# Ledger of designs, part 51: designed miniproteins, single chains, continued (2)

Each design is a single chain, and the fold is of that chain. pLDDT is the mean over its residues in the fold that is shown.

## One batch from the design tools (miniprotein)

Design m5868
Fold by ESMFold2-Fast:
Structure m5868 (fold): chain A 82 residues (1-82)
Amino acid sequence: MEEEAEKLSQEALEAVRNGDLDRAIELAYKASYLYGKLNDQEKITELRRALARALVERGETDKILEFMKAVDEGYLKGKKEA
């Protein structure tokens, strides 16, 4: 589960860098869901920071709030279903 969450996090960041924002937000939600099941607050904070940085570097600052909401929703759902 930890390995799957890390893989999805890396794929989400790569999707942001490649400009595939629809795929990136879906992958970010899935990774966040798994981190929620693990109750891993450190990893979710790292994912939030990495996603925000990647979006800024790509000039997609208007998407930051949408990505943060997806991460928060995924994490909370995973935590509830743990």
Scores: mean pLDDT 86

Design m5869
Fold by ESMFold2-Fast:
Structure m5869 (fold): chain A 65 residues (1-65)
Amino acid sequence: AEKAARAGRKAAEAGGFDEETQEKAAEGARKLAIDSGSDDEAVAKAIDEAAKEDPKEAGERLAGL
């Protein structure tokens, strides 16, 4: 879950969100990795790819906004 959480934080940071939203995105990404039962590394890569296409949308969705 830690790799997904780091990817979520980076997505929100790239999207221009504040530190509080970055923390929410990290927590959302961690929860996504745990709830989906997927490999943490695979979830982190999926988040990185989504952030590459639209970092604002990726960060917002992970933060639960």
Scores: mean pLDDT 79

Design m5870
Fold by ESMFold2-Fast:
Structure m5870 (fold): chain A 84 residues (1-84)
Amino acid sequence: KKSPVELAKETTDPQKLATLYAFAVALEESGDYETAKGILEVYIEKFPDDAEAYRRLAHVYEKLGETEKAEEWRQKALEIDPRI
């Protein structure tokens, strides 16, 4: 009965974390931005060089109206991979 965000915080298994990231991507695409945000925030703490994760987090923050944070995450993604 733990939320996907709680599971992400407790998970140290890279394969389980990859599964949760894929779930966050699906949530972002379906419009569940709050849950996607929580999972992506945990993911980037463990994988701080994943440009795609920062780009997705920026999109999620933008959709939630947190424009300033969205721009910060977008810049982080571009610092890691300027092609994103």
Scores: mean pLDDT 78

Design m5871
Fold by ESMFold2-Fast:
Order: sequence, then structure tokens, then C-alpha cells
Structure m5871 (fold): chain A 68 residues (1-68)
Amino acid sequence: MQEEIDKEVLIALAEIYLGIAKSQGDEENAKIFEETVKKLREAYEKGASVEELQKILDEGIKKIREAS
């Protein structure tokens, strides 16, 4: 149960970051987070671990830093 909650929290964090980027008019960062959310949801449906989901989120954040 806790592990599933942790996975949902990671997806929710990515969605929050997407919402912030959209609210700031940062369309490039919003697109990167949108792709990150899609990858997280797909991995979650395939039974990915918390560590795998964390890696996907970290990869998305890294792309944002490279675009800045």
C-alpha cells in the first residue's frame, strides 16, 4: 500500500510541476513535464518500481535544467 502511494505521489509531483510551468506561460518546460507525466503513467501501468518512477522524474527535471 505505501509503495503504491509513493508512486502516485511521484506522478502528482510531476503534474504539479506541469501546472506551475503552464501557469507561468513556460510552454517549453510544460511540454517536457507533459512528456514526463505520460512516461510516469505508462511505467506505473506496467508495474514500475518507485525507484524507476523517481528516475523518470529526475530525467524530466534534468531536461528542464538543460533548457534553462
Scores: mean pLDDT 79

Design m5872
Fold by ESMFold2-Fast:
Structure m5872 (fold): chain A 63 residues (1-63)
Amino acid sequence: SKEEILQVLLDLADEGIARGMSPELILENIERILKAEVELGRISEEQAEELLEKVREHLAKHG
């Protein structure tokens, strides 16, 4: 589900923070994942943008 995908992305973001990665690098890595999922037809471009925005909000709170 969309919620399950979001949780995986947030867990990856939290792992990146714990490792001392910059928010910019974390976002770049997540953008690459989302682009690949759109290219494979697993999610829409609109869904990818919504998921990316939620990750940005999460990183703004923690980074």
Scores: mean pLDDT 84

Design m5873
Fold by ESMFold2-Fast:
Structure m5873 (fold): chain A 67 residues (1-67)
Amino acid sequence: KSDELLQKAWDYIDKAEEAIKKGDTEKAKEYLKKAKKYIDQLSKLNPSTAAYLKKKVEKLEKEIEKK
């Protein structure tokens, strides 16, 4: 199950990055929100990996704020 959560979190992070590149701030925020949901679940099973993904989400959230 942790592998499924990890894959879903990464998928949404990738989609958020694409949305940011396209200037679609609203979609980027939606994808990051979904990524956070999976990261929160993953943190109970694999806290180190979840922390790494959380850092990536925070970086992307800052990119959105700059727009």
Scores: mean pLDDT 81

Design m5874
Fold by ESMFold2-Fast:
Structure m5874 (fold): chain A 64 residues (1-64)
Amino acid sequence: SARELALEKAKELGEKLAEKVAAHTGKKPEVKVEEIGEDTFRITVTVGDEVYEYVFTVEQLLSS
């Protein structure tokens, strides 16, 4: 389904964001992907006391 594909895309995007954070900080970040609405996902990348949060809709994830 579109939602399942969007979840896969969100996980892929989360890993790419984590790579950038790891390159910047030299630390391994933790990635969390949450369904916060029927068509909305939150990607959270955490490293130590720093938290990076991104919100995407199913449409945004599938149109990229």
Scores: mean pLDDT 81

Design m5875
Fold by ESMFold2-Fast:
Structure m5875 (fold): chain A 61 residues (1-61)
Amino acid sequence: SKEIRDYFAGPNSGLVVGSPKIDVKKFQEAHNLKVTGTAFSPTLDTIVAAGYTVEDIKKFV
């Protein structure tokens, strides 16, 4: 959803810049995605398709 994409595009964009403060790699491992440490299109598309909310994402970031 737009809410999730806005979450990663705003102040939480540390996922995009490869910040170690956000556990994107754990999310990617849990969903059989390539572990890149960044929340670009393949990871974002999986998040949106799975119906995750911002609160759900906070468990992985």
Scores: mean pLDDT 56

Design m5876
Fold by ESMFold2-Fast:
Structure m5876 (fold): chain A 59 residues (1-59)
Amino acid sequence: LPTSTIKRLLAEALGISQSTVSRVLREAGGDLAKALQKLLSTASDEQRRRAAEALERAA
């Protein structure tokens, strides 16, 4: 998936800005898996489910 698409989907699913997603991704050294773990660690089960559905639709 393009990084721009991933940032948009995560921002929409979690209710945060794309700038926040970009910042977390930079803090993770560009590692998408680490960035996802950081974003999802504070997310509710509902937010995690929406993020998973959004990424599945994009795949």
Scores: mean pLDDT 74

Design m5878
Fold by ESMFold2-Fast:
Structure m5878 (fold): chain A 72 residues (1-72)
Amino acid sequence: LAAAQEALEREARAALLAAGASPELAAEVARALADAWAAVERALAAGAPEEEIRAAVRAAQEVVAEAARAVA
């Protein structure tokens, strides 16, 4: 849901700023993380096949890995 996605984006942005990311980097990475999470939530809510859910989870994991690389 949009409200939950916005809450996650807000929390992720705050955590990234606390870790020393610039406001621009924090905003971009937080949005990517929130979008990846929302995709997993949508797949689960829609009762998507196991393979689609696994693909969404892998995409989310890659966004997390990318975020870690960007702020390292």
Scores: mean pLDDT 75

Design m5879
Fold by ESMFold2-Fast:
Structure m5879 (fold): chain A 82 residues (1-82)
Amino acid sequence: MDPEVLELETEASVYEIAGAVYDRIGDYEKAAEYYEKAGELYLEAGDRKSAAIAYRKAAEAYEKAGDKEKAEELRKKAEALE
């Protein structure tokens, strides 16, 4: 794997873990932000499947945070990748 791609995937994984932690403690706004960043990094790495999963998690977190509009945007991004 290209070192640049590996670095992006590693960063994405860290953001995804942070998103999961915030989601579990009920900080849905932070969870959504971290999941969205993870999705962006997975896309930069060319990992469309992991990006779709991260965007779906971000959408769920935005919905729990009360941001329905942003949740719909992230769901569309996830669907476009699958």
Scores: mean pLDDT 84

Design m5880
Fold by ESMFold2-Fast:
Structure m5880 (fold): chain A 94 residues (1-94)
Amino acid sequence: SKTEELVEKAIEYLDEGIAKLEAGDFEGAAEWFRKAAEYLREAAELSGDKVLEVAAKALEEAARKAEAGDAFGAEIWASFAMMGLEIARKELEK
């Protein structure tokens, strides 16, 4: 479905954001996290799934923390988003 495609894109962009964060590229990490959040907001609107909306907000916060140079804060918020996405993906597979 379109929702599944958007969630898969968000996961791809989230993984890239984490890779940038690990490399010390905080601005790059923030950009990828924001792109992932945009896909999740579209998926949430299409599906009505509150978990996707919460995950999008977590990635927006991860981006803000990364831009502030708070790598630990960015990592924590990205982890919350990953957890939400794993739950959403499992539900969509049924």
Scores: mean pLDDT 85

Design m5881
Fold by ESMFold2-Fast:
Structure m5881 (fold): chain A 57 residues (1-57)
Amino acid sequence: SMEKEILEKKVKEAREVADRYRQLAEENGKIDPEAARFYRRAAEVAEEQAKLYEDLL
C-alpha cells in the first residue's frame, strides 16, 4: 500500500539522519565535546523515530 511505502521511506530517512549525526559526533569529538554530545543524542532521537515508524509497519 502507499502508506506502507511512505513508512518504509520514513524509516530509511530517519536511519540516514541518525548515521549522519553519529558521523558529526565523531568529527566534532576532538574540537567541541559539547556539540559531540548533542549530536549523539540527536542520533538516538532519530533512531527512536525510525523504530516508531517501523512499529507501524
Scores: mean pLDDT 86

Design m5882
Fold by ESMFold2-Fast:
Structure m5882 (fold): chain A 97 residues (1-97)
Amino acid sequence: GEAAEKALEAAKAAARAAAASPAAVRAATAAAIAAIGAAFAAELGKKHGGEAARSAESAAKAARAAAEADPAAREGAEEAAEKAEEAARAAEEEAKE
């Protein structure tokens, strides 16, 4: 579904941010792990939509911390945050269906 796809896009962007900056590695890795968790929760179905949304929100927060840690990570980290925020919205909408 859309929530899982957006969460996987967030994870890929977070991984790029981690590769771009040693200073951002901790926050970017946390963002990637949370985004992967959001994707798995979204794929488990509608009952787990709230869990998927919360994991995606955690991924967005960690990604924004990575963007603040080093300008070199900023592009990947900001993309990760935006995709994680999209994943959270999609998971909330899928949970309402």
Scores: mean pLDDT 83

Design m5883
Fold by ESMFold2-Fast:
Parts: C-alpha cells; sequence; structure tokens
Structure m5883 (fold): chain A 55 residues (1-55)
C-alpha cells in the first residue's frame, strides 16, 4: 500500500471524529491540496501536516 493511500485513510478517519464545522474546514483544505499538487510525495507531506493541525 502506498504512503499516500495510507495517509488519505488516516485523514478520513480523523475527519469522521471531528465536529461538522471543523470536518468541513479540513475537507476544504484536503481538496485544495489534492487539486493543486500532482506529486504524491508532496501531497503526502501536506496531508500529514493537515492531520497534525486537526488532531
Amino acid sequence: MSELARTIQEFLALVDSLDPERALEALEEFDRITRTLTDPDEITARLRELIARYS
């Protein structure tokens, strides 16, 4: 399994545990990251930063 796939699964599990308003903010940032970046390593790094901010 790729690091990116694992990180996405961790992020989605985190979102499921958040308040709806905070979950929406996290999902909007996730969309921005995946929309603007194409390198899976860079996306993975940015998603890890996002997870840390919302944990």
Scores: mean pLDDT 82

Design m5884
Fold by ESMFold2-Fast:
Structure m5884 (fold): chain A 95 residues (1-95)
Amino acid sequence: MNLLQEIIDAVEKGDIEKVKELLEKNPNPTLFEAALWVALEKGRLDIAKEIIETALKLGFSKETVLSIIDNIIEYAKKLGDEEVIKRAEELKKWL
């Protein structure tokens, strides 16, 4: 199973411990972006916040995390996904 599919499955199942394990073992912006996208698409702001807290704990700057969220917003705009845009903007205000 590739890492992207594994993290997607973990987020969809609400397996926060597995999500954190995968992110800690593979601390790259692409995997964080994929995990955040799925959490926001599922409306799981609780998981989205845990993903962000994990990124910050692993040494990602607040600016890097905001950049990842901005990438998600740009992609959601291209797809016309207004719910993901709204949730991502709320996440930026929380951060």
Scores: mean pLDDT 84

Design m5885
Fold by ESMFold2-Fast:
Structure m5885 (fold): chain A 49 residues (1-49)
Amino acid sequence: DEIQRLLQQYRDDPAMRERILRDLQDIRDNSPTQEELDRRIQELIRRYS
């Protein structure tokens, strides 16, 4: 899971982890389809990688 790897990358940065989790929740809540969800998650991963 790429998201799990990203969170492990920031394991010692609680502020960054909180930001990533908040962005994930916003994406999850505002993505009406699985296709849009996947696209936005990939954008999130790219942004923080």
Scores: mean pLDDT 79

Design m5886
Fold by ESMFold2-Fast:
Structure m5886 (fold): chain A 94 residues (1-94)
Amino acid sequence: SVTIEEKIYELKKGEKKIFTYTAPPGQTVTVEVEVLEGKALVKAYINGQLVDERILEKGERFIATAGPGQTLTIEITALSDKAKVKVTVTTEPA
């Protein structure tokens, strides 16, 4: 697999971050969200359809994968005033 993005975001309560990735032909795209501090609501959409939703606490992880040609959208909403989240994006041959 190839890591194409790895970033840590510090969020205030109610702040949202939205990430959108389209999987290339012959590849998958995977987004991993890890809560390092606080609490966050994570939603995953494939081609605009909600496919998974989780509330994550410190140390918890959320993983969503889109197949070739699909668009993956991840919405992260901070539920605490000191939320810190790590977002890792990887691609792999499908």
Scores: mean pLDDT 89

Design m5887
Fold by ESMFold2-Fast:
Structure m5887 (fold): chain A 69 residues (1-69)
Amino acid sequence: SELEEKARELLEEARELAEQGRFEEASKLMHEADKLVQELEKQGDLESAKELREELERVSRHGVLQVIR
């Protein structure tokens, strides 16, 4: 789906930014991706949402979400 594709793109960019130490920018992209995952959940696309939640967890494991209060 378009939402799934967009969320994956945002998570890939967030990972690259986190690798560069640009955590504030990476965190903004992760928030945007989370909004798209919530839309997928509302639409009943629970399997795609689950996969994207796993990707969000992997990116946050690099400390990205710890930068946001």
Scores: mean pLDDT 76

Design m5888
Fold by ESMFold2-Fast:
Structure m5888 (fold): chain A 58 residues (1-58)
Amino acid sequence: RYFSELRRFRKELNERIQKLITEKKSADEIVEELTPIERQRLDELFAKAKEDYEKLKK
């Protein structure tokens, strides 16, 4: 379930990385720009999964 959303997110992330590479951004710049976006989206996705898991396992 959550992995389908994660897969879509990764596809979007890869497209952004390719665009930044085309713009000849350094690897450090790409990481710095994308890390906050990736963290926020993953946090939202995993927060949902974690809440479901905790309710099931508590």
Scores: mean pLDDT 65

Design m5889
Fold by ESMFold2-Fast:
Structure m5889 (fold): chain A 89 residues (1-89)
Amino acid sequence: SLEEFERVLGRIIGFLDLLADRNPEKKEELQELIEKIEKRDLEAAKKAIEYIKEVQLKELEKGNSKVTAEEIEEAAKRDLEAIERYENL
């Protein structure tokens, strides 16, 4: 649904904004990515999903995660499928 698509974009933007606040050295790059996603650049959204997945997997390796690697991979896959389903919206 469009509601699911908007929810996925909102979650991605929220996560990137949080990462930008926590990593000042990446703030400019992450804010550019957010701006592209807000303008419905779906390739930027797909890039963001992969980046968030990488961050979450690295946090899991450090012991800073309550979820499994499989759960992280499946969440990224579901988000990517939602974007791809609505790519022309």
Scores: mean pLDDT 83

Design m5890
Fold by ESMFold2-Fast:
Structure m5890 (fold): chain A 84 residues (1-84)
Amino acid sequence: GLKEALELVKKAYEALLKGDYEKAEEYAEKLKEKFPEDKLAQEAAETVLEAAEVLKNSKDVAKQIGALLRVLGEILDFELRLKK
């Protein structure tokens, strides 16, 4: 459920930090496949895919930081929902 989705987003975020964009994209696709009707999971997967594209294709440090912060925001949204 929600905990499994959060774990996939965290793994994707760690992959992005390590520069393993292909692995981050794999975790995002797994998130979409396992939770197709979960809006939060779908939005998190799309945010990860966008972040991977920005980190691969942009040399703009502000854009790179912004992309990573958006993925972190998705992680925080999952964690807040798990506490309610």
Scores: mean pLDDT 85

Design m5891
Fold by ESMFold2-Fast:
Structure m5891 (fold): chain A 76 residues (1-76)
Amino acid sequence: AEKEIEEIQKEIDELKEEAAKKKAELEAKIAAETDPAKKAALQAELDAFNAETEKKLVELAKKRAEAEAKLKAEKE
C-alpha cells in the first residue's frame, strides 16, 4: 500500500544517491590514473557498476508499479 510505495521510493532515491557518489569516485580515479592497464580496469569496473545499478533500478520500478496497482485496487 502507500507505505510500501514510500519504502520503495526511498530505496530508489538512496540507490541513485549512492550510485552517483560511487560513479564520481570511479570517474575521478580514472581521470587521475596514468597507467593504461589500470585505467582500463577502472573503466571496466565503472561499466559493470552502471549495468548493475540500471538492473536494480528496473526491478525497483517494477515493484513500485505493482504496489501502486495494489493501492488503486484497494480504493475500488
Scores: mean pLDDT 82

Design m5892
Fold by ESMFold2-Fast:
Formats: sequence, C-alpha cells, structure tokens
Structure m5892 (fold): chain A 90 residues (1-90)
Amino acid sequence: MEAILEKNRKNARIVALELERGIARVIAEEYAEVDPEKAELARRYAELLDELIEAIENEDEERAKELEEELLELAPEFGEIEDEYVKRLA
C-alpha cells in the first residue's frame, strides 16, 4: 500500500509539472516575435521543469531540490508573464 500511494503522489506531481511545462513552452513560442526576453525566460522555465520531471522520475532527490530552488527564483518573473498571457486569452 505504501509503494502504491507514493507512486500515485509522484505521478500526480509529474502531471502537474507537465501541464506547467506545456504552458511555458506555448508562451515561449508565442512571445518569440513579440517579446524575445519574455520568450527566453519562459523557455528557460520550461527547460528547468523538464529537468525537474526527469529528476523526479529518476528519484534524484538532490537534483530535484536544486531545480526546485532555481524554479522558485524564476517563479515571480514567470508568474507575471503567465498572468499577462492568460489575460490575453480572456
């Protein structure tokens, strides 16, 4: 039972990160011609999310922690870009 619960939590976390990575990739592509600096930040954020997903899948706790710290450092700036993008869709 413990192994099944741990696997389910891991899978849920990966799915959430994959959704965020997808959003970051779309923003990077759409902003490439409009705002290259924001596109570059979104692309880097997507790359860090991709690496974090891989670290979690490989159970590399040390690497996952380092990547989470880098994502947290970029999160405020990316959050502003994501909010701007969402407002454009409304």
Scores: mean pLDDT 82

Design m5893
Fold by ESMFold2-Fast:
Structure m5893 (fold): chain A 59 residues (1-59)
Amino acid sequence: SLEEEAKEIAEKVITRAIARGEPLDEETRKRLIEEVQKLSKDPELARKVAEEMFERAVK
């Protein structure tokens, strides 16, 4: 599904950022969410999924 694909893209993007040692601050969050949106077939769904996953990852 589009939601599953968005989750996979978001997980990949966030995991790469963590592996590179990027700070998980608001500026990085905004940049990563934008990247997930550009890679996804449904940018609006991807934004929501990426926001949720990023919030879970930095907790």
Scores: mean pLDDT 78

Design m5894
Fold by ESMFold2-Fast:
Structure m5894 (fold): chain A 60 residues (1-60)
Amino acid sequence: MLEVTATFKTIEEAIGAALAAIGLHPEGEVRLEGNTVHFRAADDEGGRRAVAYLEEAGKA
């Protein structure tokens, strides 16, 4: 199972990132805590893409 926690500069950025991650992997689990996104998914192609996206987006 893949898990990632990414913190963004604003709540709006976190919401946008969470929606994008779900778009990449609709079966993933997402939790929003202020400007932090917690994401959990199966270790499959969609899950790996969503995790990589959140890791990169959180660093921008």
Scores: mean pLDDT 80

Design m5896
Fold by ESMFold2-Fast:
Structure m5896 (fold): chain A 118 residues (1-118)
Amino acid sequence: MEEVEEELRKEEEEQLELAKKRKLEKDFRMALLLDYLKGLIDAVENKDEDRAKAYVKRLEELLGPEAAKRIEEAIKNRDGEALRAIGEELAAKEDDPAQARLLRGLGIATAEALEAAK
């Protein structure tokens, strides 16, 4: 009985730590995505090909190669509407409603950053 109570306590502690870690990982991932997207816009505007390639590689790791390529093409073509559409498509594939809202917001924020960059 006491051994079972200790095991249940350890399982509850592990579940709580996993829940905290998942929230931090999701919030950190979204912050990194926005930083990488703004960094890619800056690199393209400054014609820094090496920095642009580095940001595209980071976006591929987070979003996959198809989404990263479409984002790069949209930024190079100064197509803010394509960035908003990519955000909506990523949100539609996301099962977590909170993450889906963040992906939509990320698409909008990236489009606005591109429009502000000249």
Scores: mean pLDDT 76

Design m5897
Fold by ESMFold2-Fast:
Structure m5897 (fold): chain A 58 residues (1-58)
Amino acid sequence: EELKKEAEALRKAARFLPDPEQRERVISLVDEALKALDEGNVEEAKRILEQAKRELSR
């Protein structure tokens, strides 16, 4: 699904963040979202990806 691609894109974008703390936070959120998707919890994954987007850019 699109959510998995979105999570991978956010992980790649996080790599270019200059702040290591912010980078770690975004990557952590992406990993949580991917776990939720693997467990079939699509709603939780969407919520976490929205948080990751806010941390990264908005």
Scores: mean pLDDT 78

Design m5898
Fold by ESMFold2-Fast:
Structure m5898 (fold): chain A 78 residues (1-78)
Amino acid sequence: SMKQEEIKKLEKELWKAVSNLSEKVDNGDVKGAEEALKKLKEYAEQLQKKSDDPALVKRAQGLVKAGEKMLEDTKKKS
């Protein structure tokens, strides 16, 4: 179904956002990390609204929390 295809696309974008966030954090790019985290939160929110898989939604929210911690740690390192 179209809904399942959109969920798969959002899941791919979510993982790309995670990878991008990790790269920005590793490079000390605070601004880039903030932008990547914003996209990660957006994709996680869209998955929560469209997906009926509670395990997938829980994983997406867990990735957001991990990303928030990574950004906070990166900001402390300036």
Scores: mean pLDDT 83

Design m5899
Fold by ESMFold2-Fast:
Structure m5899 (fold): chain A 88 residues (1-88)
Amino acid sequence: GPAPLSAEEAREAADKMIEAIKNKDWKTAEEEAAKVEEAIRNGSVSEEEAIEITERIAEELLKTLHGASEEEIEEARKKFEEAKKKLE
């Protein structure tokens, strides 16, 4: 079958996804998200790096969403922190 996505390609996809989120380019964000998800699923990135990437993406998504309350941002951040603890 096709070669699995490399760790370097996964990192580049994560960076592109974050940039797309900042620009509200949801189509590009979705395309890059698919690559990040595949790399995490295939183990191309470490579990620790996958958690870090997911947290960065979630934080930028919440910052970009117009009208998101400070309470909604804090709750989402807490949920991601709890998810990280469950994976350790």
Scores: mean pLDDT 72

Design m5900
Fold by ESMFold2-Fast:
Structure m5900 (fold): chain A 66 residues (1-66)
Amino acid sequence: MVEEAAKKILELIEKEGEIKATLQELADKLNVSPVTVLEALAKLKKEGKIEIEEEGKHLIIRLKKK
């Protein structure tokens, strides 16, 4: 579940260039709980694959450049 959410997040970034959504909106889009989204984001950030910025209530998620 967390692994599938992480994969879908990467696919969304690849398609859209970035994700700009609230935690709840992203959870609804992925058809998972907000907790699962947080776990997927934490996993991707730990792996060095994404960067996350907070803009008010929105999360801005991008691929990390090496």
Scores: mean pLDDT 80

Design m5901
Fold by ESMFold2-Fast:
Structure m5901 (fold): chain A 117 residues (1-117)
Amino acid sequence: MLKEEFEKLVKEAVELMRKLGFPEELIEAAVEGLRAVAEVDIELAVKLAEALINLLRLALAGASDEELAKAAQEILAVLGELHDRARAAAGSAEGAAYDAAALAASAGVGPIIAAIF
């Protein structure tokens, strides 16, 4: 089930962020952002968590700036998809939920991306 897959990915992302020395407050904010997406769209939440894990693994491995930038672009692509879905459902409760999830994800994951660069 996607929910079990998502929880496994959240656990992996938390472990990777701790290995990179991120403060617990930033880790908690990133997890809250991921969970906000999962409440609205579990498939996009899995994609976002996978993209974040890829960036974190590359950072731990000392990957090139080009590889890190490409991984960060994959995260931004998922955030863009949340905004596109919000726009498609504009004026509805569903659209408002996608906008709120995109904002929470950007606020939580954005500082993690910024700290890697």
Scores: mean pLDDT 87

Design m5902
Fold by ESMFold2-Fast:
Structure m5902 (fold): chain A 96 residues (1-96)
Amino acid sequence: MLHIFDENGNELPVLKLKILDENGNVIYEFTGEEEHDYVGTVSKKGFGIYRKEGDKLVPLFKFVTDEPIYSLEKGKEYKGKLIKDGKATPVTLKVE
């Protein structure tokens, strides 16, 4: 399950998220039926996602938004970059 917190440590309502590449291919999807727990903290600049493995948080990726995120709203799209393994890739974040 994906757990997103704001900068004040409040957990946001359960959100479904998709990360799409420039061709519209889904490269990450969080549906609420994940085998592992994932944790992120959202700021105006984006968020990092970590996979929870016992007491360890393993970095998965960082999303850096082109426009400030004031709230993660259902149906909203954010363009930005996915940072993974030192590589930046243009992506679109969809909130469902």
Scores: mean pLDDT 80

